# Ledger of designs, part 108: designed miniproteins, single chains, continued (4)

Each design is a single chain, and the fold is of that chain. pLDDT is the mean over its residues in the fold that is shown.

## One batch from the design tools (miniprotein)

Design m15740
Fold by ESMFold2-Fast:
Structure m15740 (fold): chain A 69 residues (1-69)
Amino acid sequence: VMTKEELEAYLKRVGETAVKMKLTDKVDPVEGLVALIKNKYIDEATANEIINSDYLNEDDKNKLKAALE
């Protein structure tokens, strides 16, 4: 299980990675995570763990769920 601090650090790295890979224009953890999920760099189990965390608000959770389509 990931702590809030570990999850926040992970999401920051995800946002940075998405920009480095030219998938997003800015370092944004949610937009970066959506891009990585859509491109199959993050599996469904990991995405669902993040969605079920208390770190994200409802709008952000819905964006991630849409990315898993």
Scores: mean pLDDT 75

Design m15741
Fold by ESMFold2-Fast:
Parts: sequence; C-alpha cells; structure tokens
Structure m15741 (fold): chain A 96 residues (1-96)
Amino acid sequence: MLEELDEKLKKVAEILRKKELSEEERKKIVEELRRIAEEKLAAMPEEERERLREEIRRAAEEVGAELPDEEEVERGMLALLAALELVKKVEEELEK
C-alpha cells in the first residue's frame, strides 16, 4: 500500500541522512533512480503497466482528486517505480 511505501521511504531518508551524503551525491542518486524508473516503465509488459496505471488512478480517487489524465498517470508511475528502486537499493545495502 502507498502508506507502507511512505513509511519505508521515511526510514530510507533517515538512513541516507546518517550517511552524510553531499548534495551532489543525492542528485546523482535521484538521476540514477529516474533513469532506472524510465527503463523499467519502457520494458514493462502492457498488462503490468495497466495494473500500475489503475493503482495510481485508485490512489488519486481515494485522496478525492479529479481523475488524472494519461500524462499525470505516467508521472505517478515513474515516481512510484523510482521509490520502489530506492527501497530495493537501501535493503540490498543493509544486507551487506
């Protein structure tokens, strides 16, 4: 659920803050996550992309927002994929 993702992202942000990352290092991480998200979305099967679009639309509806257009949904999908990749990278780092 998006609420669980938000809590995981808060923990990830705290871990990254403890590592004393510079502004340039943070920017590089954000750029890398964006590229990975774009590649994953482009390589994603249509069935999986449609499920992700529906998840973003449901989240918008639950918040009481107007249904987003196709472009807004794609931006939401990219943001979610980037967040999931960040969580994965931090979990891999903790397993080392």
Scores: mean pLDDT 69

Design m15742
Fold by ESMFold2-Fast:
Structure m15742 (fold): chain A 80 residues (1-80)
Amino acid sequence: GILESLVSEIAKTMKVDSTSKISISDGISIVSDKLLDPNIALHIKEELAKEGYSADTKLSINELAKLILKALKSYFKKNI
């Protein structure tokens, strides 16, 4: 599904496994680059900040991918 594809893409780009921890900033950059929309990065940062996460917070790729996917779903509802 979309979540599994997102986890796989982030892990591949960072050259680590899906249980490895990366910064929220790194995960957002990878997703924003793949979607070719600079407004997506800003939207994801704002949504995660509302839930108490900073850009330097480190999460497992699995957990980060879930949060990013939730933010992407809200972005597409509003902007596409």
Scores: mean pLDDT 77

Design m15743
Fold by ESMFold2-Fast:
Structure m15743 (fold): chain A 95 residues (1-95)
Amino acid sequence: MSPAERTRERIVEAAAELFSEKGILNTTMDEIARAAGVSRATLYRHFPSKEELVAAVFEKAKAIAESLLPAEEREAARAYLEGLKAAALELLRAA
């Protein structure tokens, strides 16, 4: 994995943690950059918008859910997380 891939993973992890603590709308890109230990310029180079970062967080959550859940629960969990992602992106576009 390249240094850029490791930096991207740190950003996604920092975002997921902050979103769980204070919500998506109340978390700023500056806070995520500080938590990930990167500059604002580095953050925006990896994720030009907060929407792209939110989408990446939910994609990681879907992959984790698929690995942890039995087959009969995976489809329901995937559909639920896809719905939450769509709702979160709509909230960001409306704001």
Scores: mean pLDDT 82

Design m15744
Fold by ESMFold2-Fast:
Structure m15744 (fold): chain A 106 residues (1-106)
Amino acid sequence: SAKEEILEIEREHTEKLKAVMEKYNVPKDTAEEILAVEERHIERIEAIPDDASVDELIAEIERMETEYLIHLTAIKDKLSDDAYNAIMQIHDEHLAKVLEIIRKLK
């Protein structure tokens, strides 16, 4: 299902995020904050009803992405520019994959 494909992409994103944070030596407390946001996103996707419309799925994903960007911006000063840019790049890549799955549902 589309929801299962999105959950797989989110789990892949989490693994890439861990690797990027290790590579750029992100402080443990900051890394844990970022991972906690990712865990909440996975939980929110899992909570979406199986009978939810495509529009409801899109609305929830857009809400989560807005919250993620706000959080990441708020902690930007705790990250090096290289770490922040790498995290944003893998975020943009995972969002593109999620949107491609949603596009196929329309």
Scores: mean pLDDT 82

Design m15745
Fold by ESMFold2-Fast:
Structure m15745 (fold): chain A 61 residues (1-61)
Amino acid sequence: SMLQRIRDMLISQGIPATIAYLRQHNDNAGIAIMDVIMQTVDTTQAAIDRIDQMIAEAARM
C-alpha cells in the first residue's frame, strides 16, 4: 500500500528525504499523507508511529 511505502521510506531515510522524494516525483497522495503526519509530529519515530496508526485504521479484510 502507499502507506506502507511511505513507512519504509521514513525508516530508511527519515522525514526530510521522504518529503523531498515525494515532491520530486509529484506524488500528490504521498505529499498529502506526510502533511497530515507532520501536523502533530516532528520526529521520525513519531511519524512512523502515526503512519502505523493510519495503516491500522485503513486495514479492511
Scores: mean pLDDT 79

Design m15746
Fold by ESMFold2-Fast:
Structure m15746 (fold): chain A 88 residues (1-88)
Amino acid sequence: SVEEQIARLRELLAEAQRLVGEAVRLIKEYNASEEKKREFYRLVEEIERILREAIAAIRAGEDTSALLAELEAQIERLRKFIEELKKE
């Protein structure tokens, strides 16, 4: 249902926002390299792109399954990025 898609999108958005906040904190705490900062900004930009496309698809009454899966994959990439920051 549209309600289920919106609920899932909200859940993924909240998780992405939490992880972005954690990554920003760790970037400052560990004084991350400019290369790591650029990688982080690219990950955030990709998440924002998928979110915009998912919102547009919901508004158009289109299936968002592929976009939600793509968003989950980008969130996993952000989690991996955070774990790599902690090791440096």
Scores: mean pLDDT 87

Design m15747
Fold by ESMFold2-Fast:
Structure m15747 (fold): chain A 55 residues (1-55)
Amino acid sequence: SHHQRLLDEKLREASRESLELIRENRDNSDPAVATRVTAEALRKIGDALDEALAE
């Protein structure tokens, strides 16, 4: 369906961006950075879901 296609596209993009963010911070051993990066990645995925499900 249209929604399934949009969901796939948006989640793929958000996942790619999230993985890049994680890679950029992979050598940082600070737990605060890990928490911040995780929160940012989840926010990107949430935004993608909202966009894909918008009518």
Scores: mean pLDDT 76

Design m15748
Fold by ESMFold2-Fast:
Structure m15748 (fold): chain A 64 residues (1-64)
Amino acid sequence: MIDDLLSSLLNAYQTDDPNVIVSDTGVTTLVVKINDDGSVEILSLQSNNPVLAKDQISSVNSFN
C-alpha cells in the first residue's frame, strides 16, 4: 500500500511549498500543485470512497 509514502509526502509538502494544496476530508486525501501558468497537477490521491474521489479529480482536471 502507498499509505506510508503518502503520509510522508504530505508532511513534507505542508512545510516547503505554498503552491502545494492539501485537502483531507478523512475519507479522501488529495495533494495538488498549482503551476506558474495556473494549471493544476494531482501529486497524490488516497481515498476510501471512489465516488467522492472521482468528483475531486474531475474538478482538478477542469483547470487543465
Scores: mean pLDDT 60

Design m15749
Fold by ESMFold2-Fast:
Structure m15749 (fold): chain A 69 residues (1-69)
Amino acid sequence: MTPEEREEARRVAEELYEQALKAAKNGDIGTAVRYAVAASIAYTAADEPELGREMIEKVDKAIEEAKKK
């Protein structure tokens, strides 16, 4: 991939992660999971899989907190 494509993928990943986290905190578990998966794919495309893993872990924690309510 070109450097420009990788930078765009990283931006998309961040936006998808924010949507996943928002949905998780709002109790919309299905939407949160869908955005989290999309964000993980985008982070991998940006060649930042470790960052993607950390972001997914944060979304997972938010989902579990919402489910316990």
Scores: mean pLDDT 79

Design m15750
Fold by ESMFold2-Fast:
Parts: sequence; C-alpha cells; structure tokens
Structure m15750 (fold): chain A 98 residues (1-98)
Amino acid sequence: KEKEIEEYRKKYREYAEKANALRDTDPEEARRYEAEAIRYLLEGYGLITGRPELFELAERLEAELLAARSREEYEAILRRTEEEVRALLAEEIERARA
C-alpha cells in the first residue's frame, strides 16, 4: 500500500507539472494532463481513505473524457470532478489535521 500511494503521488505531481508547462502553448494537451493528474490523485486518496466513491469518480472521469469531443466539455468535466473530490476529501483532511 505504501509504495502504491507513493507512486500515485509521484504521478500526480508529474502530470500536474506537464499540464502547467503546456497551458500557454497547447491548452488542449494541458487539459488532458490535468485530467490524468486528478485521476491519479483520486486513486491515491481512494487507497489512503478506503472510500470506493473516489475510485468511482476516477473511473467516471476517464469515461466522460473519452466521450468528450470539445475543449469546453473537457473543462466542464474537470471542474465538476474537482468540486466532487474537494467535497469528499474535505472531511478526511480536517479529521487528519485534528
């Protein structure tokens, strides 16, 4: 579990950096890397918390992105996913801090 969680953290950072590097030159590719980063973050937290909802969100994100045919659709999907992740993790983060 420890090694798997570490791997997901590393992938999240890698893909987040790639997304940031491409925002000015290729925003569409940047969005794809951002989506991958969020997916790895979701799966990593799923392993840490044991919440199946996080794995379901990761799988749903992948399916929705494969179906999306425009940049606007990608952005809408990512925004919804980020809000859902933030809501799910808010309680876990606060409990970990307390």
Scores: mean pLDDT 73

Design m15751
Fold by ESMFold2-Fast:
Structure m15751 (fold): chain A 60 residues (1-60)
Amino acid sequence: SMAEEEAREAVKELGEVMKRSIEENTEQGLEVMELARKALVSGDPEKMREAAEEGRKVFE
């Protein structure tokens, strides 16, 4: 029926939007992980604080 076809298309479209969001969030997450690794290796409290703040924006 038309209602079923419309619902299927809506779910498919939502799935594509969600997939793109997950991919974008994954890339940003990897970037923050690298920032955190560098901060920890540096031993610089300011860099560690910056990494924690950026990570909070991505994951929280």
Scores: mean pLDDT 71

Design m15752
Fold by ESMFold2-Fast:
Structure m15752 (fold): chain A 70 residues (1-70)
Amino acid sequence: MIEEAKEAVEKAIEYGYVTITVEEHPDGTVTLEISAIDKDNNVHLFGRFTLDNLEEAEAVLKELAPLFEK
C-alpha cells in the first residue's frame, strides 16, 4: 500500500501538478486519490487507495510528504 502510493505520487509529480484528495466515508474508511493536473487542466488519476481509518491515512500522507519537498 504505502510503496504503491509512493510510486503513484512519483509518477504524478513527473506528469504535472499533484493533487491528493482525502475522502472520509460514513463507515470510517478513508480513500486517498492521487491525481495530476497537466498544463491543459486535464486531470489524470494515478492511484486510489482505501484505508481502514483516518489514522492509517495520516500515516501514509506523512510518508508521502517528503516526496513533495526539494
Scores: mean pLDDT 80

Design m15753
Fold by ESMFold2-Fast:
Structure m15753 (fold): chain A 91 residues (1-91)
Amino acid sequence: SSEEIKKLAEALEKAKRITPEELKKIAELLEEGNVEEAIKLAEESEGEGFDKETLKAIAEAVRVLAEEGKSLDDVANLLRTLAVTLEEREK
């Protein structure tokens, strides 16, 4: 639902660090309809990953999808695409 996607956006914005691999796993959980576990993974993420500004940008994009009434599959596709694109940019 839109409310669940907004909660995910809040978790992503508040995350200390999320790696590209963790972001891909969040996308997989969303495709499975497991939003609760996706939110938990975002909140409990460990290690070196995306910086706070990048996470805020990702959270904003997810919030926009929620406001537009997009599906969990649409959100998952966005997160997977961003994980790949941002991982390549760090080269």
Scores: mean pLDDT 78

Design m15754
Fold by ESMFold2-Fast:
Structure m15754 (fold): chain A 75 residues (1-75)
Amino acid sequence: MISEEEAQKKMKEAFEAILNEDFEEAEKILKELIKGKIDKKYADMLIETLKSILPSLSEEQQEKVLKMIRELEEA
């Protein structure tokens, strides 16, 4: 299982990838966090960040972000 320290680091990297619109890298990091069984607290923080950027994204980007939110909510 992933350590809390490593989970925080990966979560920060995922946030930065999302802000840079690098959704492929964000999905990769997200899958690593889910596989590592990320703590619900950090998953909730990621979901809130994804929801906050949703209105500023294109329709295609919104679909990708909504998929990421669903994967995090189901983890």
Scores: mean pLDDT 75

Design m15755
Fold by ESMFold2-Fast:
Structure m15755 (fold): chain A 117 residues (1-117)
Amino acid sequence: SEELNELVKKYVDEAAKKYGLSEETKQRLYEDVTRLAKENEEFFKKNPELLKKFIDAMAVVYRLLVDKKPVSAKELDEARRTFLEIAEQAEKEGAKVLAVNARSVAIFLGNLLGIPV
């Protein structure tokens, strides 16, 4: 979907600027999110607000893990909560792979914050 691709590009550009991502990390984020949005097109068309939140949360993760730049505990917790929200909604809608992957990222971020599972 060209419309979905345009939204992904816009939201990746905004998130990369907001979180100060390098051009290399921004490109990697764009490629990964474009693939994930295409694989889950029906879900993100039904939940357009979650697409924007998803990209923002992914940008925080990529700043920490790919750019190896510091992120605040508040930013990590916001990203964790976003991945949990996506996991719960994806489970309700039968997007099982997205649900499992989003929950796994949320657990990983929770471990970084010292939050018990």
Scores: mean pLDDT 89

Design m15756
Fold by ESMFold2-Fast:
Structure m15756 (fold): chain A 58 residues (1-58)
Amino acid sequence: MSDTVQEALDKMKKAGSKTLPVADMSLPSTPVDDIGKYFGDRFMNNTNAELELEKIKK
């Protein structure tokens, strides 16, 4: 769990470091599948599999 928080922040920094669009995740109002794909990679307390299930579920 602790690692997921750090990896989540790292993922956001990496995405934003390109053009500094940290709000990129919030801005486009993308569906949970798109956000879940990005977040699920290491953002949430859940595993990648759970985020992928969300995509299929939707």
Scores: mean pLDDT 50

Design m15757
Fold by ESMFold2-Fast:
Structure m15757 (fold): chain A 73 residues (1-73)
Amino acid sequence: MLEAEMEAGAELVAAAVLKVLAKKHPLSEEDIKALEEQIKRLEEVKAKNPDPALQEQLEAAIKELRELIEKAK
């Protein structure tokens, strides 16, 4: 499962970058779409990876991105 592990790491980093950027300015429709796409990628990676600790980290990242979208409404 090397590919799934590398994919999970990359998507978690991407989510962290998006969280930092989203907190600095009001979210546009394009920004919200980018957050939604990242949530989808995190959910796909979570489905491929059975590691409980990694699943918890992925779920936390998904929750944080969803909260940013809700705050923007």
Scores: mean pLDDT 76

Design m15758
Fold by ESMFold2-Fast:
Structure m15758 (fold): chain A 79 residues (1-79)
Amino acid sequence: RDRVMRNLTPDERTLVRNAQVLSQNPFDRDALIRGVRAGSRMTGTDVQSSVDHIQNSNDVDQQRSVNGIIAVARTIIRR
């Protein structure tokens, strides 16, 4: 329901939406990069090295990064 999304910050909504895209298409690099950058804004952490790694990563590293973003999104939704 929309109630959970309404209570999120714009960056949290961006991360959750991109995690939903990645749950259906785990090889969407643009969705992963958008999710990672939203997480960066939420934590104040520079993720440029992580973005560079994603652009050059193999399928195993891509899947690991996707699982991480989905786990963070689940934590946000459960608040």
Scores: mean pLDDT 73

Design m15759
Fold by ESMFold2-Fast:
Structure m15759 (fold): chain A 78 residues (1-78)
Amino acid sequence: MEELEKQEEKAREMGEALARAALRSPRALAVAAETIATLYSMDKQFGLLTAERAIEILGERDPELAAALAAAIAAHLA
């Protein structure tokens, strides 16, 4: 069976978990950004899918928090 599909599903699940944590506190948002940046450094595709899903979920609830997460991730990758 397709390993790529399984990795994509895991990345989305991780993104959802990080987004839910980020909605609870600014500290959780910072930890989520650092976690996503670390994932990206280990596996670019996995990290990107995780970031995309987390930003999507946050954007549905609070677009300002989604923008903050995206900016924090970008800062860690610079």
Scores: mean pLDDT 82

Design m15760
Fold by ESMFold2-Fast:
Structure m15760 (fold): chain A 91 residues (1-91)
Amino acid sequence: MVTVEALPGVGETVTVRATVSESGHMTLHIHSLDTGKSATVSADLEAGQTLEASLTLPGVERTTIRGTALLESSQVVVKELTAEVTLPRLP
């Protein structure tokens, strides 16, 4: 199984975390729908490991994030999450 979650915004940073229950090659994509910014990270993971993808969004107070996790193991598993994240405005 693959679980994907959006973490609470910290400063100017939004993070999506994926956790795997079996070993495989994980590709994790994070996309901000409001700004068009995106990032992709990939790693070979063992059961119980996590992978995080982050975006830095200066001056953005709120964004809708789409996270997509693709796990290639004995089968291909795709999990998607859409979440609205509020970022604290830094002084």
Scores: mean pLDDT 79

Design m15761
Fold by ESMFold2-Fast:
Structure m15761 (fold): chain A 94 residues (1-94)
Amino acid sequence: SKLNLLSPEAQELVEKILRLIGQIQMLIDSQIQQGDKNAYKYKEQLDKLTTQAVDIVNEMIEAERNNSPKSKIDALMKEMEKILEELKKLYEQI
């Protein structure tokens, strides 16, 4: 797995984000089945945050491969922490 190139801290953050995405997806799917019109808005927000998270993970992997400065890796970690906070806010809205 390319995730093995990330630090243990980065791997833990990615796993936390993936678990939360899965939990939010299950809630959205349940709301769609119940006919809640707001569920599609939440799905669009989740899809956007998921795409952003995947893009940042790929940038982190390339940064590690290229022996990029710690400051660049730290900045990417900070962006991932923002994605986690936005996912938590989305979860609270559902």
Scores: mean pLDDT 89

Design m15762
Fold by ESMFold2-Fast:
Structure m15762 (fold): chain A 73 residues (1-73)
Amino acid sequence: PLEVRKITNGTEPLPVGAVIVKVLKNGEVVAEDVEARTSVGQELVDKGIASSVDEATALLKSGEIEVFVRVPL
């Protein structure tokens, strides 16, 4: 079975095979089903949701942005 995890650290590398299933900003879906090849913070920067990985991590900690990742067990 696949596990879905809420990610709060924007700098930590994602496991091989991870997929970002949802990105929420203030409770609204802004991205879905994104293949993750780096960290959550870098993916948010690449999509223009955050200006830097540090800013992405701050937004994740504040709860303004919520990211759910599907990871292999």
Scores: mean pLDDT 78

Design m15763
Fold by ESMFold2-Fast:
Structure m15763 (fold): chain A 61 residues (1-61)
Amino acid sequence: GMKEEGLELVEKGKKLIEQGKIDEGTYLAQKGLSLLIEAGEIELARELGKEIGELVAKVKA
């Protein structure tokens, strides 16, 4: 369902960010977050969005 697809896209995005593919990874992660919001998982999307932002900051440091 939308929640499963959203979580899968967030995980793929995080892996790309960890590989230094920040733009591509952020794009996929944002698509995943949008699916989670559409599925009604607003608080989960908020927490994962924060984790993605923290991961990007860490990789860029």
Scores: mean pLDDT 87

Design m15764
Fold by ESMFold2-Fast:
Structure m15764 (fold): chain A 69 residues (1-69)
Amino acid sequence: MLSLEQKVQKIVDETKEKMKADPSRAREYRQQAVRRISEELYKAGKSHTEVGVIVDQVVERLRAFEAEL
């Protein structure tokens, strides 16, 4: 069983690998990751504010990675 934080990190890591494999679809993979993470956070009972903070962190990490592709 993964903690919520570990689940989020796993989605980020998997998304980075997908972006490396197909940089032309990096935007699509980022959008999919944000959607998956948001759904997991809401299911875990996180507030809108908490979801917003975590999603912002994920978006910044994935944007930084996408810029290096």
Scores: mean pLDDT 84

Design m15765
Fold by ESMFold2-Fast:
Structure m15765 (fold): chain A 79 residues (1-79)
Amino acid sequence: SSELIEKLERLLKEIGELLDEAVAAYAAGDEEKFFAIGKKLREKMRELVKLLKKASPEVQEKFLKELQALDDRFRAALA
């Protein structure tokens, strides 16, 4: 449904924003903030995975590729 796609797109955007905040916290040496963002990221990821399981295989593939791209950028930023 269009509502499911809108929720998935919103969660993906929120995850991307949280990853950017985590990179900034890491660069600043703010360990408390980094771990707090990590907890929020895990909660958003659980909800995204739950919603993805209800989506078509084509939609699942699209969002999994976008998640992989976000993870790759995050890991590169921390190196």
Scores: mean pLDDT 88

Design m15766
Fold by ESMFold2-Fast:
Structure m15766 (fold): chain A 67 residues (1-67)
Amino acid sequence: MTVAQIVAGELLGIGLEIDAELSKDPREAAILREAGRLVLEYARKEEEIPSEEELLAEAEARVRAAE
């Protein structure tokens, strides 16, 4: 992973956090925030960032596990 890929991952994470803030559904907001955290975790670990669908599925699983 390059510095540019890390920056791109952080920008995607910020975008998901903004979407979470704009969401009217608390559960949707929680899923979007967790997806943003996942993007940042993958970027910082220098791992390939999953697709949006995969990120949302993992975020939903994490939110479900936390309930």
Scores: mean pLDDT 69

Design m15767
Fold by ESMFold2-Fast:
Structure m15767 (fold): chain A 68 residues (1-68)
Amino acid sequence: MLVSLKEVEEALLKAGMSEEQAKKAVEYIRKQTGGAEKVSVTSAFIALLESGVVSEEQARKVKAILEK
């Protein structure tokens, strides 16, 4: 499944992150994916884990939100 970076940002906010942290996480995903506007949920999850901006538990919550 492909999701937009806007959907990822919204999922990060729903998972309890601040707007500033959500933007930092999205920027990291954008950099790791070469500036793609849409990414696979798996690629977004891996990038979040590698970013260090979110905990593993927060990344798992984001993945669960994006898969619904």
Scores: mean pLDDT 81

Design m15768
Fold by ESMFold2-Fast:
Structure m15768 (fold): chain A 107 residues (1-107)
Amino acid sequence: SEKRREYLKQGLETLRKVLEEIEKSTDPQEALDLARAAVEGLRRLFEEAKKYNDKEIMKELIELAQRLRDVIRQKRPQFTPEQQAELDALEAEVDRLIEELKKYLES
């Protein structure tokens, strides 16, 4: 529905804001917590987009997932080894989401 698509677009905008917060964060723990929230947001938006077969939203999710991955990689050197392990796990989950999104779009 139009209303559902509007909520999905609002969710995408929220993810963009979270990515901006990660980028400007000087606190590794805050950035890690925001990255976890962004990954969860990506997954939830993908499930909703998949349910309604909204391939346009899925393309935007791929772009946001790629941006999240880039931000994680950029911030990684600022973290402790324990936090880096958690970031690496989040990056792997983002990579899996990107692959799932691309596979869905190719079908």
Scores: mean pLDDT 85

Design m15769
Fold by ESMFold2-Fast:
Structure m15769 (fold): chain A 60 residues (1-60)
Amino acid sequence: SDEEYLALVEAHKDDPAKLAAIATGILLRLTFGGERMSEEAVEKLGELTGMVELFRKANA
């Protein structure tokens, strides 16, 4: 769910390597797993990870 992904990213925001791995996993699920988040959740996730454009494209 949107809340689970945001909570997972928030929990690891102080560890850049773990954050990158988590963000990559979410991007793969959105791009190839058929998952979609709300636009609000995707924007927030993009801001937290520094990958706004990648998350917007993956969620389209």
Scores: mean pLDDT 80

Design m15770
Fold by ESMFold2-Fast:
Structure m15770 (fold): chain A 79 residues (1-79)
Amino acid sequence: SFYDALGVAGQILALLDERGPQTQSEIAKALGVSQSTVSRALKRLAAAGLISKTKQGKKTIWSLTPAGRALLATIRAGL
């Protein structure tokens, strides 16, 4: 799929859109990749403004930003 071609970063964006906010550990488990791989991808996506983090108790939860949702909509429209 297009998300597979985007690599881990694209798979994270798709996962957050489909399942909602997730922890780094939940993302790593869902994608079958290491937590270090997810950590690097999350930092890049956050730097690009496509995802944001919030603290929920002892957990850090990652979510799509409006920019991240707009990018996914553009990708799904075939652009």
Scores: mean pLDDT 82

Design m15771
Fold by ESMFold2-Fast:
Structure m15771 (fold): chain A 72 residues (1-72)
Amino acid sequence: LVAEATQALARGFGSAAQGKTDEAREAYDRAVELLAKISPEAAEHMRRAGDAALEGNFDEASVHAQKAFEAA
């Protein structure tokens, strides 16, 4: 589950870097859905990670992703 969420997040970062916004959103939504099955707090941090990445702020996205996995 956490590994699957990590893979989805990585796919999201790759898609966002290529300007594939719709694919990035789908990947981040999958990561949120997977983490929501474990912890609502983890899912919330992952939503913030996805939002930051879509804005091109990958440093902030990484901090939120770390908090998401720590909460899971």
Scores: mean pLDDT 78

Design m15772
Fold by ESMFold2-Fast:
Structure m15772 (fold): chain A 78 residues (1-78)
Amino acid sequence: SMDDIVSELRRLVEKHFDPQSPVGKFLRSIVELLEKTTDLSDAASLIESMLSVVRKYKPDDTEMISKIDDLLKQVESL
């Protein structure tokens, strides 16, 4: 479900990024937008934005990148 995808994205952000860092706060804001989003196309775009941010600021975090990519594919399959 979309709620399960959003919950896992929130968990990944909390695990891999400091919530007080600018990047951590930005990723948290995207998760909060996802929680309010009803359009699947908008949700996919927000998750793609999260993936791009993680690739830019933490490219060595292959676990987080892989898991966000898998969650994006799950949204695209809804």
Scores: mean pLDDT 86

Design m15773
Fold by ESMFold2-Fast:
Formats: sequence, structure tokens, C-alpha cells
Structure m15773 (fold): chain A 89 residues (1-89)
Amino acid sequence: MTQAQIDDLFAKFKETVEEDLKILEKQVKENGLSEEKIKKFNELKKQVEQILAELEAQLAKAKSVEEAMKVLGKAREQIAQLFLEFLKS
């Protein structure tokens, strides 16, 4: 059941990303960061939410688990890069 496998992959990926965002938000708030850093975090969250929405739409059109994994891999790299840029800022 290709679609069920793809749906499970997306659900697990989304859960991991949302967990990472919660951990990062907690660190941002607890460390008494500047308003500028809070603004950057809100922008990061928006960009991640957009990537997840686009990924969900692409996965709905995927015809194989291999195709789904390639699309998911690209989204993972984009989100990882956004997190790294935020942490360096």
C-alpha cells in the first residue's frame, strides 16, 4: 500500500519537525533572547510550515515510496538549512 507508507513517512517527519520547533521555541524563550531573535524564530516557523504544506501536496501526487523519499529528503535538507541559519544568527 504505497499511499499508506507515504502517509506514515510524512506523519513521522512532520511530528519530528514540530517537536524540533517546540524545543527551539523553548530555548529561545528561556534564554531571554532579543525581540529580533523572536521575530527571526517566527519567520523560521512560517517558512517551515510552508515547506510542510508544499511537501504534503507533493507527496499526495507521488506514485512510489522511492519518489516520496526523494521529495521528503529535499524538504528535510531545506528545513535543516533554515534551522542552521537561525542558530548561527
Scores: mean pLDDT 82

Design m15774
Fold by ESMFold2-Fast:
Structure m15774 (fold): chain A 68 residues (1-68)
Amino acid sequence: SLLEEVEKVVAELPLSEEQKETVLKLAEAIIRKDVEEVEKLTIELLELLSPEQLEKLAPLINKIADTN
């Protein structure tokens, strides 16, 4: 499934457990097309991640959005 693929990629990223959990919640919200939750989690993620971590995450987020 798309979510399992996301979990595998996120596990390989240099993120803390809290950061990984927020990324997975964002992925689920995008898949569910929950616009309010996507906006909220995106803001939280931008505050939690470094610019370098965001650059590594961007391709994954784009892939999820493009697939849905």
Scores: mean pLDDT 78

Design m15775
Fold by ESMFold2-Fast:
Structure m15775 (fold): chain A 75 residues (1-75)
Amino acid sequence: MDAEYRAVFDRYDTDGDGVISVLQLPAMLRDLGFDPSPEELRRLIEWVDTDGDGRIDWAEFMALVRALREGRAPL
């Protein structure tokens, strides 16, 4: 488990409910050293938010981070 990603997630999960808003994702990705374009962000949000509810849980967040690191994300 990557402690740096958990620390970032927990920072934005201020309610401690284990989910973040898709609206927080751009800032979180920048904190992690990613700088996607608006078009790339839209594709990443659609890919990670499989339920379409505007919320991202820890598993979805880590799947996104792994895909970005491996070059498998739909950019």
Scores: mean pLDDT 74

